# Ledger of designs, part 17: designed miniproteins, single chains, continued (4)

Each design is a single chain, and the fold is of that chain. pLDDT is the mean over its residues in the fold that is shown.

## One batch from the design tools (miniprotein)

Design m12560
Fold by ESMFold2-Fast:
Structure m12560 (fold): chain A 104 residues (1-104)
Amino acid sequence: SADFKKLPPVLQQIDKLLKEDATANSVKIFKLVAQNAVQVKKDLLNALKKHPQKYEELAANVAMTLRVMTRFDLAKPIAEEVLKLVKKPSPANKANLNLVKHHN
């Protein structure tokens, strides 16, 4: 159903800010991810399981934001799920997410 295809409110806001202007909105996106990090990771993993191809860019951007925050505990599961579920991710996303996945 259409309602099951909607992201939770915080992820909807992050997705909107990324699509409008990721560079201009970078600080707003960072704050939203920082304030909601655990819930964003949980909701994003659920979204990826349902629609992996649709949420590749959102997930890659959130994982990289979490990496900048040094929250590898949250970034790694997102990176792993994208690399597992997304068919033919962009070369940039694949490279960036592999850096997150293999962080020790």
Scores: mean pLDDT 86

Design m12561
Fold by ESMFold2-Fast:
Structure m12561 (fold): chain A 67 residues (1-67)
Amino acid sequence: AIRVTQTGDRPIVLGDGSVLPPGSTLTFPADARVEYDEETGLLYVYGPDGRLLAVADAAETVVERVE
């Protein structure tokens, strides 16, 4: 699985527009795609079908591959 944790003061925004508070952790399937956007400084998480699942600030986000 892919685990995404927001370690700073910024929220995680889900693909449906819902907002999780700072310090939140989300776990995604191992086949989820994580992309970094240098222009916005954001990390985008997509499902295997290309749907946007979550957005978080890259500088304060820890992405871990959990077995």
Scores: mean pLDDT 79

Design m12562
Fold by ESMFold2-Fast:
Structure m12562 (fold): chain A 79 residues (1-79)
Amino acid sequence: MSPETKELKQLLEELKKILNDKSLTAEEKWEKAQSIVAKIQEILSKLTSEEIESDPELMKILEEMQKVLERLIKQIREE
């Protein structure tokens, strides 16, 4: 596993913890998630489309991240 893929996996796990934290409001969850999203965007900016497409594990992590972020946005909109 590349260092970038490993870091993205850790950031995904942090996002899932924020999403599932019942002590936080949707707004507080989004504020915490913004810092993680910024780190994800920085890592992704260093990767080429070919590197992403050639790594099935990285693709799976990115798909899972998108789903977590969509659920987070939905929670904010439904408040």
Scores: mean pLDDT 78

Design m12563
Fold by ESMFold2-Fast:
Structure m12563 (fold): chain A 62 residues (1-62)
Amino acid sequence: GDAEAEELMEKAIEALEKGNVLEATLYGTKVAILGGEGRVSREAAEEALARIREKAKALGYG
C-alpha cells in the first residue's frame, strides 16, 4: 500500500544522509516499480520520489 512507498522513501533519505547513494537509488527504484505495478498509488510513488530527489539536491547529489 501507500505506506510502503513512505517507508522506502524514509530508507532512501537515510541512505543519502549516510552517503550511500547506490542504496538510495535502489530504494527509489523499488518505489517506481511499486507505482508501475499499481501496488501503491501513482500519487504516493511520485511524492516519495520527489522527496528523495529534493533531499539528494540538498546534499549536492545529481
Scores: mean pLDDT 85

Design m12564
Fold by ESMFold2-Fast:
Structure m12564 (fold): chain A 112 residues (1-112)
Amino acid sequence: SSQLSIKDNPLIKEMAEILALARAVIETHKLLSEEQRKELEEKWNAFVKKFLDPSASIEEVEEAANEVVDTLRENGITLDLEKKTVTYKGKTYTEEDVDPKVLEKYKKELGL
């Protein structure tokens, strides 16, 4: 089989997709403060940079992804990878609950 890029790793791709969904939920539903969104954007940009870097190790990409997950959790947002859901203040969101253009924007930033 041909060489697989880090983007083609199923676990890394699944993490990237749920993080893109979380960003789309926040933007579509106008969740979090401007300051909280700016902090999340900085962590997201760091993750995107590592995810798109062909020289980055899987561990470096996972570390950057975990920084985004931790920032979301500190701001009251929880992710369920199995259910593919994003929860904030007792409300659960899925891909069906987001603006598809917003979700596509974040997926494109990841090269997905």
Scores: mean pLDDT 85

Design m12565
Fold by ESMFold2-Fast:
Structure m12565 (fold): chain A 60 residues (1-60)
Amino acid sequence: MKLTEEQKKAILFTAKGLLEAARDLVRWLLEQGRIDPATAERELASIDADLKELEEEMKK
């Protein structure tokens, strides 16, 4: 994979924004009672793990 510094930065910022939006969406769906609490918990844990990995990449 050939990513310039600019491309990598753009991808990381986009991915972080999407994951944060996904977290907000899952929380909103949970508040609306549209998804099971157990499903929401699993999805939020997965998103949190992905965000943690992105934060490590952004730290570089």
Scores: mean pLDDT 79

Design m12566
Fold by ESMFold2-Fast:
Structure m12566 (fold): chain A 76 residues (1-76)
Amino acid sequence: SKEEILKLVEEAREALEAGDYETFFRLEREVTAKLSPEERQEVRERHNEYVAKYKPSSREARLEHLRIVEEVVKKS
């Protein structure tokens, strides 16, 4: 459900901030698996645009990916 995805995104953000990359990657995979094909495509397109434009660090790119997922899911 939408609520489950948003909870996983928050948990992934907390894991990333704590430096728990194993938990972060597991949660990121779970989030991706729960997205519709349309949501997944929109997230990829927006994230690719962000990375191309801003040249973020790995941490910044990961955090922005989670933020984009939240926005895409919330509007669904």
Scores: mean pLDDT 86

Design m12567
Fold by ESMFold2-Fast:
Structure m12567 (fold): chain A 86 residues (1-86)
Amino acid sequence: LGERARSLSDAAEQLAKQTPVEEAKEYLLKASEYLRRFSETGDLSDLEKAIKYLEEAARKAKEAGDEGLARSARFLAGLVRRLRDE
């Protein structure tokens, strides 16, 4: 579980580095931090927060016209939901 959470944290951080959309970048970095916290604590509430911030990143990306980033953020949110439901 921790290894997958760290991989998802790294993916969110990479999306943040690749986007010019500042508001989406902030939410992706917050999601990355909560996924890293989950890998250390095992607290499922950190996964719920990561999902929330990935969904906000997708929303901000869509508002900015970055459909690719919105799709990637939603895909990551889906992976975090699967991790939570195990």
Scores: mean pLDDT 84

Design m12568
Fold by ESMFold2-Fast:
Structure m12568 (fold): chain A 74 residues (1-74)
Amino acid sequence: SALEKAEETARKAREAAEQYAAEGDYEAAIMVLDIAIQEIRKLLPELSEEDREKAERIIEELKRMKAELAQKLA
């Protein structure tokens, strides 16, 4: 389903971002999260109201991770 695609996209992005961050590559970590956020947003029109709320929460979680990583570049 589109929700399963959103969840899998987020899971892979979190894993990749954590690996890049562990290597000190915060720019790559932020980039992978940004790409995932955009891919999940593209799936929103295909989701039911309930699944859209779940996907929006996933997007907010990825945005928070991105913000925390961006602080390391400042």
Scores: mean pLDDT 88

Design m12569
Fold by ESMFold2-Fast:
Structure m12569 (fold): chain A 112 residues (1-112)
Amino acid sequence: SSETIKEIEKQTEFTNRRLSGIILEAKKNNWSEEELVERIASTVRSFLEGVAELLKKNNVPKEEAKKLIEKATDKLIQHVKETMDKLGISEEVKKKIVEAIKKVTKEIIEKI
């Protein structure tokens, strides 16, 4: 429904802000690449599990639910890439983070 889509968009915006905060904190405190990847993956998993629950509660068909999760994930990946670019994070770390987000998304979609 329109209301469900609006709620997903609000949660996506909130998660984007959280992810930016995590990346900034990691740079400021010299976190290991592993710690950064794990924290981002955990945050994205929590977000996508919440989205999946919201979609199930609102009886969204499985195929539509998968598309909405994919769309939300694409927005997260775009935002994370832009944040990492601005902060001068290496291409190797960017790749690992994007791959971690994609892996979490696939796991969530397979459970729908």
Scores: mean pLDDT 90

Design m12570
Fold by ESMFold2-Fast:
Structure m12570 (fold): chain A 58 residues (1-58)
Amino acid sequence: DADLQRKNEESIDNQIARYKKTKGLSDEQIAQIRQLYDQQERDHQTDEANRQISAIMK
């Protein structure tokens, strides 16, 4: 569903922007998080992507 895909991408971008402001994440960490979300979308590997995102945010 193209509409769900578009809304999900917008939601992810907004979440990343919020995390950059609240957590003080570097541009490198933001790029890694975005890459992990992209991988999650392709492979349906939600648990693995979420674990790595959590590790970056620690």
Scores: mean pLDDT 67

Design m12571
Fold by ESMFold2-Fast:
Structure m12571 (fold): chain A 75 residues (1-75)
Amino acid sequence: ARQIVAGEPVPGDPLSEAVALAAELAREAAADPTMSVEEARKRIFEALSAIPGISPAAAEQLAEEAARAVELVKK
């Protein structure tokens, strides 16, 4: 089916969206005993890279911070 209204027409603040998504994914990863910190970092980075308007550098930085939080919770 064709969409007349695309997903997010105005990102508002793509960095704020990326921060919220990174926090949610980090929470899920921290709760999953089978997920490694490295796997969590990769998944978060891939999800953030899909957000319109987010730079690769910002996605990498947020994924690193989120992975660090996951590591501290799992240890």
Scores: mean pLDDT 73

Design m12572
Fold by ESMFold2-Fast:
Structure m12572 (fold): chain A 100 residues (1-100)
Amino acid sequence: MKPVVVVVKISGIESEEEREKIVEIAEKIAKEAEKEHPGAVLAVLVEKDPDDENTLLIYVITTSREVGEELGKRLEKEIKKAFPHVKVEVRFIDPDELNK
């Protein structure tokens, strides 16, 4: 199985409450996506950026690039809707491009 990884980088987070809300949004979207695409969502992981405490990295791991792209866009839309001041960057990482 070749997993697809989408990284959603969220910068400009101002409080721990905003971080907790972003985690809640990510978990909700992950559950909804698993319901819509059973077996396609392998993991959704939320990590603090080691270089910036005001930045979160959301790793969306799926079996399908299409599902990964859909989740990445949904995360960007919902996070921007909740926190218009944050910056959101969505990047697609093919594991075959990182580990030859």
Scores: mean pLDDT 80

Design m12573
Fold by ESMFold2-Fast:
Structure m12573 (fold): chain A 61 residues (1-61)
Amino acid sequence: DEKFERFLETVAVARAAGLSARRLVELLRGNGIRISQADASRLLNSTGDLRAVAEEVYRRL
């Protein structure tokens, strides 16, 4: 799913850049993806497999 891979890449780049949850919400909204600040915070601060967390969040969109 190309849309999911783009979502995952955006989250990975945001983590590497040290972006806030609020900024990640704004970036994803610009790409047509609506996500809660709680989910954005979880994506940025997860210590496990990012792909697994991203898949769980994306499935609920």
Scores: mean pLDDT 82

Design m12574
Fold by ESMFold2-Fast:
Structure m12574 (fold): chain A 60 residues (1-60)
Amino acid sequence: MLSAEEAAKLAAEGLKAGDIGTAAEGAGQLVRQGFSAEEAAELIAKAGGDRAQARQLAHA
């Protein structure tokens, strides 16, 4: 299992690479750990992911 920071970095790397599967896996792990969609989006943005894409991904 990834830590929250590792999951956020995985999602951010997926977004930067245009790899939606990798991005969704990272975001899904954050939600599974109990983060809200907005909290998950904020963590992904802090890890280097585009904020608008992170929000769309987390709310999907």
Scores: mean pLDDT 78

Design m12575
Fold by ESMFold2-Fast:
Structure m12575 (fold): chain A 83 residues (1-83)
Amino acid sequence: MVEITIEESESVEEVADRARAALDEHDEVVFRLPASDVEKMNEYATAITRQAHQRGYTATVEEVDGNLVVTVRPSPEKLAAAA
């Protein structure tokens, strides 16, 4: 597991690239998004979710103390495919 904090100054493309790089190294990644810009936070969450889905991973979005937390894990279907 690795935890990545996304900065408000980053572009959606930069966030997508960071998500892809993290998922190349780790099967479970937690992304913390700042609550200061709701529109940009939604764009970040969408970009991260798309990168996860392209890899067959599951992305769970949860609000914790006013911040969005996106947890990416291998899909249960991908884990079951070995049976």
Scores: mean pLDDT 74

Design m12576
Fold by ESMFold2-Fast:
Structure m12576 (fold): chain A 79 residues (1-79)
Amino acid sequence: EIEELIEQLKSKDPEVVQKALEELGKKVLEGDEEAIKALVESLKDPTLSREMKEMILVILSESGNEEAVKEALEIIAES
């Protein structure tokens, strides 16, 4: 489930984090709107590391979804 993948991004285990990023990245490239929205919302989470938020932004930018990228940039700018 997408929420579980996002929670796994906070894991102390680099292998768990890598697998979650790969799965989320794949879903974003496939145009999964639920995954894209969940990743944008995750940028509001203060428990998610700065480095992870930057990786999420890169994944969103590679999706070609300009609306999601704009929303993500607004969230980061307000932080």
Scores: mean pLDDT 80

Design m12577
Fold by ESMFold2-Fast:
Structure m12577 (fold): chain A 110 residues (1-110)
Amino acid sequence: SEELKKFYEELIDKLQELLNRLQQALDNEDFDTALAIVREAIRLLEDAARKLEALGDDKTAARLRQLTAQLREILAQMEAETDPHRRKRLLVLASASLGVEIIHYIVLLK
């Protein structure tokens, strides 16, 4: 539907902005900012899943809930980790997960 298409376009824009900010935090090794951005992404994806369920797109909502669960696990590991090399690796994993999700919606809209 046109409403779902607009929703996906808005979601792509928001996820891309978060990914750009997360990549900047990674480059600067600013782990506190990176943690804040991952928390923001989790909240955004939870809100998006609820809205998609309301629009009847249960399949995409379930996909976003799965991504949210994955990001929560990465966040918990990042909060517990003190080694900078392992923290950077977890941040790269979070960035990759968001990047794959953005590509998925871009392909669906083409």
Scores: mean pLDDT 84

Design m12578
Fold by ESMFold2-Fast:
Structure m12578 (fold): chain A 85 residues (1-85)
Amino acid sequence: SIVDMLEQKLKELEELLERLEQAIKDGDEDSAAQTYYRIQQLKLEIRRLIGQLSKEDQEKARKELDKLTERERKVLDLHSEKQAK
């Protein structure tokens, strides 16, 4: 189902954010850049799937995506701190 596909992609986004954080901590700029690119592509796929859901499911899914977007922002703040050293 579309809901199952969305749940799978949201889980994949969580895993990519963890990989991005690790790449930043390791100073692996190439891996960080590649992971960031994949995150942006996956977010577009997620938004497309959200548009196909019922109104109630759209609101729930948007809240989950917003939560992960806020986590991405915090991970990118770590990158800025790492580069400042």
Scores: mean pLDDT 84

Design m12579
Fold by ESMFold2-Fast:
Structure m12579 (fold): chain A 80 residues (1-80)
Amino acid sequence: SAEEEELNKLFRELSELVKDIMEHGSPEAQEKARELVEELTKRVHEIREKHKDNPVEFLRELIKLGKEALEELKKIVEEQ
């Protein structure tokens, strides 16, 4: 689906930015990225539990969360 394609693209972009920060970022940027990934993991679990009976809404909430996380990672990159 279009939503699954968008989510896969977001996951790829998030993974690439996290990798870049972990390889080339300052210690402070690496710590912020790690904390963001931990928070993202917790929120994904909460969204899954909340929308267990609605897979479409689950995908939409994940896409929204992924977009927010991508913007936060971009800010971390700008600060390093």
Scores: mean pLDDT 84

Design m12580
Fold by ESMFold2-Fast:
Structure m12580 (fold): chain A 87 residues (1-87)
Amino acid sequence: MITEEEKKEYIKKLVEKKRELDRLFSQQYAQATPEQQQQILALRKEANDIFNEGIKKILDSKTKEEAEKVLNEVQKRLDEIAAQLRA
């Protein structure tokens, strides 16, 4: 059984990654054309939805394996969004 402290550690890792991604969104948005800004806002909404659903799934996890799987999947999806922003 996973402990609440272990869940907090996984959530902290997602929060730190999301904070870095939010900085990237702000930087890209400031330099973007109006057309690019619409794309950035859509990606930001997608990232927020992925992050919020990921937090919920970690809190609902019963084992370390479940929580780690969720963490890895969410981190990968957020990295893919970051790559799209850098393109």
Scores: mean pLDDT 86

Design m12581
Fold by ESMFold2-Fast:
Structure m12581 (fold): chain A 96 residues (1-96)
Amino acid sequence: SKEEEIIDALAERTGADRETVRKYFEKGKNEEVTSEKINAAGPVLAFARTPGFIPKVEDLARAVGYLFKAAEEKKTLNIGGKDVTITYDDILEILK
């Protein structure tokens, strides 16, 4: 499933075990999808894309859980004045 692919990518990216990743991912997934929360997740996602930087599992997994919920609901979010629809493939690209 796409969820399991994302959990595996998070575990690889953070070096954390899948159970720890899932706990924080589920916390993010249970949050209401809003532009404010996406904007708050921005710095965490930007740092996750920095070569050689290992983000904290609690920060990255929660942010990704929130994005997964947005993708699941096919919500269009306004991020920095742009309307963006996030997909599961977009999430996987962030974790590369």
Scores: mean pLDDT 71

Design m12582
Fold by ESMFold2-Fast:
Formats: structure tokens, C-alpha cells, sequence
Structure m12582 (fold): chain A 120 residues (1-120)
């Protein structure tokens, strides 16, 4: 079942928005089974343990979540995490900044942003 997995990944989205995201993945991957398998891996696997193709697809998913709800702090944070694992550091910094603007209490986003800005 895709909905509990999407709720874990994007709890601040509505049920309708999560259903739209699942429909996006089904169309993108060409199969409901492949979309569900991807969401299971995304929800249960560390970003660094995902393949590059899975991490790129995660970026596509979280960008789609942001199109549906630009105020989703969780979508911006997750986008930053996956962009960082892909070495897209300037884009990751921008995503973490947006996540913190929307949720200043996100200690993880603050820590990652501080570290990346100190290294660049």
C-alpha cells in the first residue's frame, strides 16, 4: 500500500496530494508495482544506499510534491537531502534554506546547511 509510505515521507501533504504523487510515480515508472517498490525503498533505505537512478527519481518525486504544495517543509528538506547525495550542493543549500524558512525548528536541515556553507 502506497499511502502509508507517502504519509511517512510527506506527512504535511493532504491525502489527495499523496494520491496525485502516487499517480505521478505510476505514470513515470509505467507500473503500480514498480512505483510501490520504489516508495518502499525510499521510505526504508538510507539515501546513500539508494542507487543514483533511485536518488534522481526521489528528486523528481519531491519536486512534484513541491508543485502540489510549495509550503511543504518536509518536501523541501527531502529534496535537499537527495540533491546533496547527488553532489548538487548549491541546489541542496537552496532547498535546505526553503525548508528552514517554512520550519525553523528543523535541526537536521540547519545542521546540514551550516556544514555545506562552511565547506563551499
Amino acid sequence: DAMPLLEVLLPDLSDEQREQLFAFLVERLGSEERALAFLRRLATTLPEDLSEEERELAVELFRKAIELDPSSARAWYNLGVFLETLGRLEEAIAAYQRALELDPSNAAARARLAELQAEL
Scores: mean pLDDT 88

Design m12583
Fold by ESMFold2-Fast:
Structure m12583 (fold): chain A 86 residues (1-86)
Amino acid sequence: MLVDYSSDIPVNDDDTPESIAKKVLEKSGSDIDGIVLTTKDGREFHVDIKGLSLEEIAKKIEDFLKENKLSIRDLSSVRGYRRYGS
């Protein structure tokens, strides 16, 4: 499956799930299929966001971090992605 990734967008310790959702949509476009959350230790996590609102994306980021015992401080960057082919 072909995947197109946007440029990495820095995540700061002062960011919230809502601010991360907002900046990835503004930089990558609102038509992205998902996001990649990259940790400071180099781990990458793919999160599907297709069809979600800004508020729902923020909630999904928050829930993802809680489930994985991560905080905003553990993140280095976020990027969007689009899938080609089903």
Scores: mean pLDDT 82

Design m12584
Fold by ESMFold2-Fast:
Structure m12584 (fold): chain A 120 residues (1-120)
Amino acid sequence: SEVEELLEKAIELLKEGKYEEAIEYFLKAIQILLEKGEFTVDMVPLVAEILSLLYKLIGDEKKAKEYEEKAKEAKAKLSDELLPELGPLYRVLSEIYKLLGKEEEAAEYEAKAREAGDLS
């Protein structure tokens, strides 16, 4: 999948410390999902959380807070349903939490990514 390739490239860039380029590849992946009609409401809290953490990594505290608030609001309205299409987003979150030194959150999202993969 082109989306999975772009998300994998975003993770690679994150591991290289190229955070601004990682954001560009992540947003390109989301744009393709939207254009194909494959972006679901269940992706909203994960995408907002990813963007919050990515903006925090580049020091954009204003955007980080904005997306953190959007993620909290979206989570309050949606079920925590484990869907196979969410696997790649869980993997991105796990890698970002590893970079932030949040080992517990990283392990949680790694487990969710594996479980979502088992549903595929």
Scores: mean pLDDT 84

Design m12585
Fold by ESMFold2-Fast:
Structure m12585 (fold): chain A 78 residues (1-78)
Amino acid sequence: MKEVEELLKQLEKLLEEAEELVRNKEPRSKIEEILRKAEQLLRQIGELIRQLDKKAQEEAFARLAKLFEKVRRIAELL
C-alpha cells in the first residue's frame, strides 16, 4: 500500500507538471518526455495493485482510472 500511494502521488505531480507545460505552450518534446515517465509509473502501479487485497485494489483502480483520463486529456491537447 505505502509504495502504491507514493507512486500515485508522484504520478499526480507529473501530470500536474504536464498540464502546466501545455498551458505555458512549452515545446511538445518536453510534454512528451513527462507523459513517457507517467506511462512508466502507470505500469509500475498496475503491477503493484495486483498484489493488494480486493478493497485496496478497487480504491487504487478508481484513482488510476481518473489518472488515465487525465493523461488522455493532456495528450489530446498536444
Scores: mean pLDDT 78

Design m12586
Fold by ESMFold2-Fast:
Structure m12586 (fold): chain A 93 residues (1-93)
Amino acid sequence: SAELELMEAAAEGDLEKVKEILEKHPNLEALNLPPADPETFDVEKELAKLRTASPEERKTLAGPLFLARVNGHEEVAEYLLEKGAEESGRLKL
């Protein structure tokens, strides 16, 4: 699915693939995957899960913005934010 491809590309730092996916699907729900609830989101706990998770498990635990940031792919993170990805889930009011 486009959501899984986006998460994989973000985790790998493949900016060109991220651009391709978002140009085809600008309103992907995956952009708003964790943190969906910033009040209950525990960054340390989620990072611990991601560090020990398999590549398949990582795709279910965090959204593409979070995966890009955790893996140090700042250029991908910036692009995702420009396309409407939310770090806290409550940035648009």
Scores: mean pLDDT 62

Design m12587
Fold by ESMFold2-Fast:
Structure m12587 (fold): chain A 94 residues (1-94)
Amino acid sequence: MRVDIVVTRLSEAQAAALAAALRSVPGASVTVTSAGTVGAHLDLSEEQARALAERAASIPGASVTVTPEAVSVSISNLSEAQAQALAAAVLDVV
C-alpha cells in the first residue's frame, strides 16, 4: 500500500532524524530540502500503513487521508516532541 508523507518547517536536526527513520523502511524514497521539508514515498502492508496513519493522526495539526489504495500524511511546523513521536511511529511500524 502506498504511503506518502510530507513534513514542512522542520529544523535541520528534526529533518535529519525524521529522514533517517524513513530511510530505515525497506524500499523507501526520501527527499530532504535545505528549507526544512522531508518528503517520503513508502510501500507498506495495509496493516503497517493503517498503523502509521493512526499514529500520525494523533499528532496535533496533522492532515491524514486514508483510501483503499494509499495513505497521505501532511504536517507543518512540528515541535521537537512531535517530530520524535513521528520518527518513533515510523520505526515502530517497520
Scores: mean pLDDT 80

Design m12588
Fold by ESMFold2-Fast:
Structure m12588 (fold): chain A 59 residues (1-59)
Amino acid sequence: DEQEQRGLRRAEERGKAAMDKINEILSLPSEEQQMAALKATFGEQAAQQYKLGQDYHKK
């Protein structure tokens, strides 16, 4: 129980840290800067997923 709650807490902290980083990247003034930061932080696949999400939201 405590081990499971500890694992959940660490996953939650990791998720929050990732969301904070994404929000920081999203605060960048240009799409190119956002893509570069996403690629550097989360890798090329995550950058592509973000671009797809932006294209959907732009419509």
Scores: mean pLDDT 70

Design m12589
Fold by ESMFold2-Fast:
Structure m12589 (fold): chain A 77 residues (1-77)
Amino acid sequence: MELSEEEERILLEVEEELLPKAKELAEELVAKGYSAKEAIAIAMIKAAEEAAERIEESAPRAAEALREYAERLRKEL
């Protein structure tokens, strides 16, 4: 996969935001009775899908990579 310079920059910014956001969501899911592993997987899937939707217009290839990542996590869940 080849990303443009702008798409690469956007993806790096998303990656920096993705982990903290997923952590917050995972903590909520654990509080609701999900296991830690399940909560983390669900949170990462949601964070990646939301990020992909947000950046799709400006970085379509980066958005596609995030959607593929989310799909892989869903299959392993």
Scores: mean pLDDT 78

Design m12590
Fold by ESMFold2-Fast:
Structure m12590 (fold): chain A 81 residues (1-81)
Amino acid sequence: GSTSYKKLSVEELAEKFLQVLPRAARYSREQLVRNLKLLNSKVFIGIAFGLSPEEAKKLSDEEVDEYAEVIVDEVERLLAR
């Protein structure tokens, strides 16, 4: 997706994650999910899915894990090219 002001998409978050984690291609899926959650707050992850910051703060650990898995699917897709 195209960059819009103050909006971060799943694709943009995946691309930025790869820029800050240059050895991502050497990581397992579980390591990618763990690093994504360590480097990004649940608010930032939620915003990438179109949630407001207040809605993102209310996400359960299980919901954050589901969103993180979708972002990691995009990361793996980018790494496969």
Scores: mean pLDDT 76

Design m12591
Fold by ESMFold2-Fast:
Structure m12591 (fold): chain A 105 residues (1-105)
Amino acid sequence: ISLEEFLEIVREVLKEMGFSEEFIEEIVEKVRKLVENKEEIPKPKSFEDVIISGLYLFYKGYSIEEILEKIRKWLREAGLSDEEIEGFVNFVRELLEKVKEKLEA
């Protein structure tokens, strides 16, 4: 699919998940910039960074399970607790599963 089709699906999913328009546009713009610039992903330190990294890797063709393992590793290296890591991982799983469902519709 095109980048624009992917980003429209991301907007729809994040809106359905209850995020504000401001947050959605910030996420979408950061994912767009990573794809356009072919940049290496900075190691995530925040909830926002985890969402951006997950979406970018998913767009690049990584499986959901591969993405979640990368996120666990990065967050553990960043010093997050196991409870915090699993919270972020569970959220990203739900997000990517919803994006996948709309892509396959």
Scores: mean pLDDT 82

Design m12592
Fold by ESMFold2-Fast:
Structure m12592 (fold): chain A 85 residues (1-85)
Amino acid sequence: SFFQDLADDSLIRLDQLRREAQDIRDTLGRDDDAQAVEDKVDKSIQKINDMVQKSSENQYSESYKLFYDSIQTGNDAQRIIDQSR
């Protein structure tokens, strides 16, 4: 489905952000920044799961909003990584 394809692509990105959080923890000792990234990744994953659930209920407007909110949360995680380097 369209929303499942969006979820699959988003989860690949979020897994990459999680790996980058682990890298800044292990190589730079940025434990607080790494934890902040992990927290945002977890929130983004929750929104992606909620998006898929809402789409299965034919609540497409809510699904699009959750997708947008997930992207914004992922972008916030990326900024923390960029600022930690």
Scores: mean pLDDT 89

Design m12593
Fold by ESMFold2-Fast:
Structure m12593 (fold): chain A 97 residues (1-97)
Amino acid sequence: VTPEQKEFAEFRKRYEAGEVSDEELVKEAKRFIDSPDGSLQLGALDLLLDYLDRTENPSKEAIEVLKKIAEKLLSSPDPALQRIGKLVLEYLEEKEK
């Protein structure tokens, strides 16, 4: 297990325990999505989608980080990442109405 994989596993445990703020979640998710480790990227995307399903009123700071995540995913040549980016964008459009 790499140090980064251990950091992600510990972060996931904190999230599942309700110890992570919305702002910390989106910032850490972006950090792991930016990782060259594809397993960490997929794990972070899974956490991000869970957050979007549970969160009705994201903070302004969380919205700004989510916009950057959506832009990154939509610019990916991977169609699966583009689809997730579109889901994030659709979530943001609903919250900005």
Scores: mean pLDDT 81

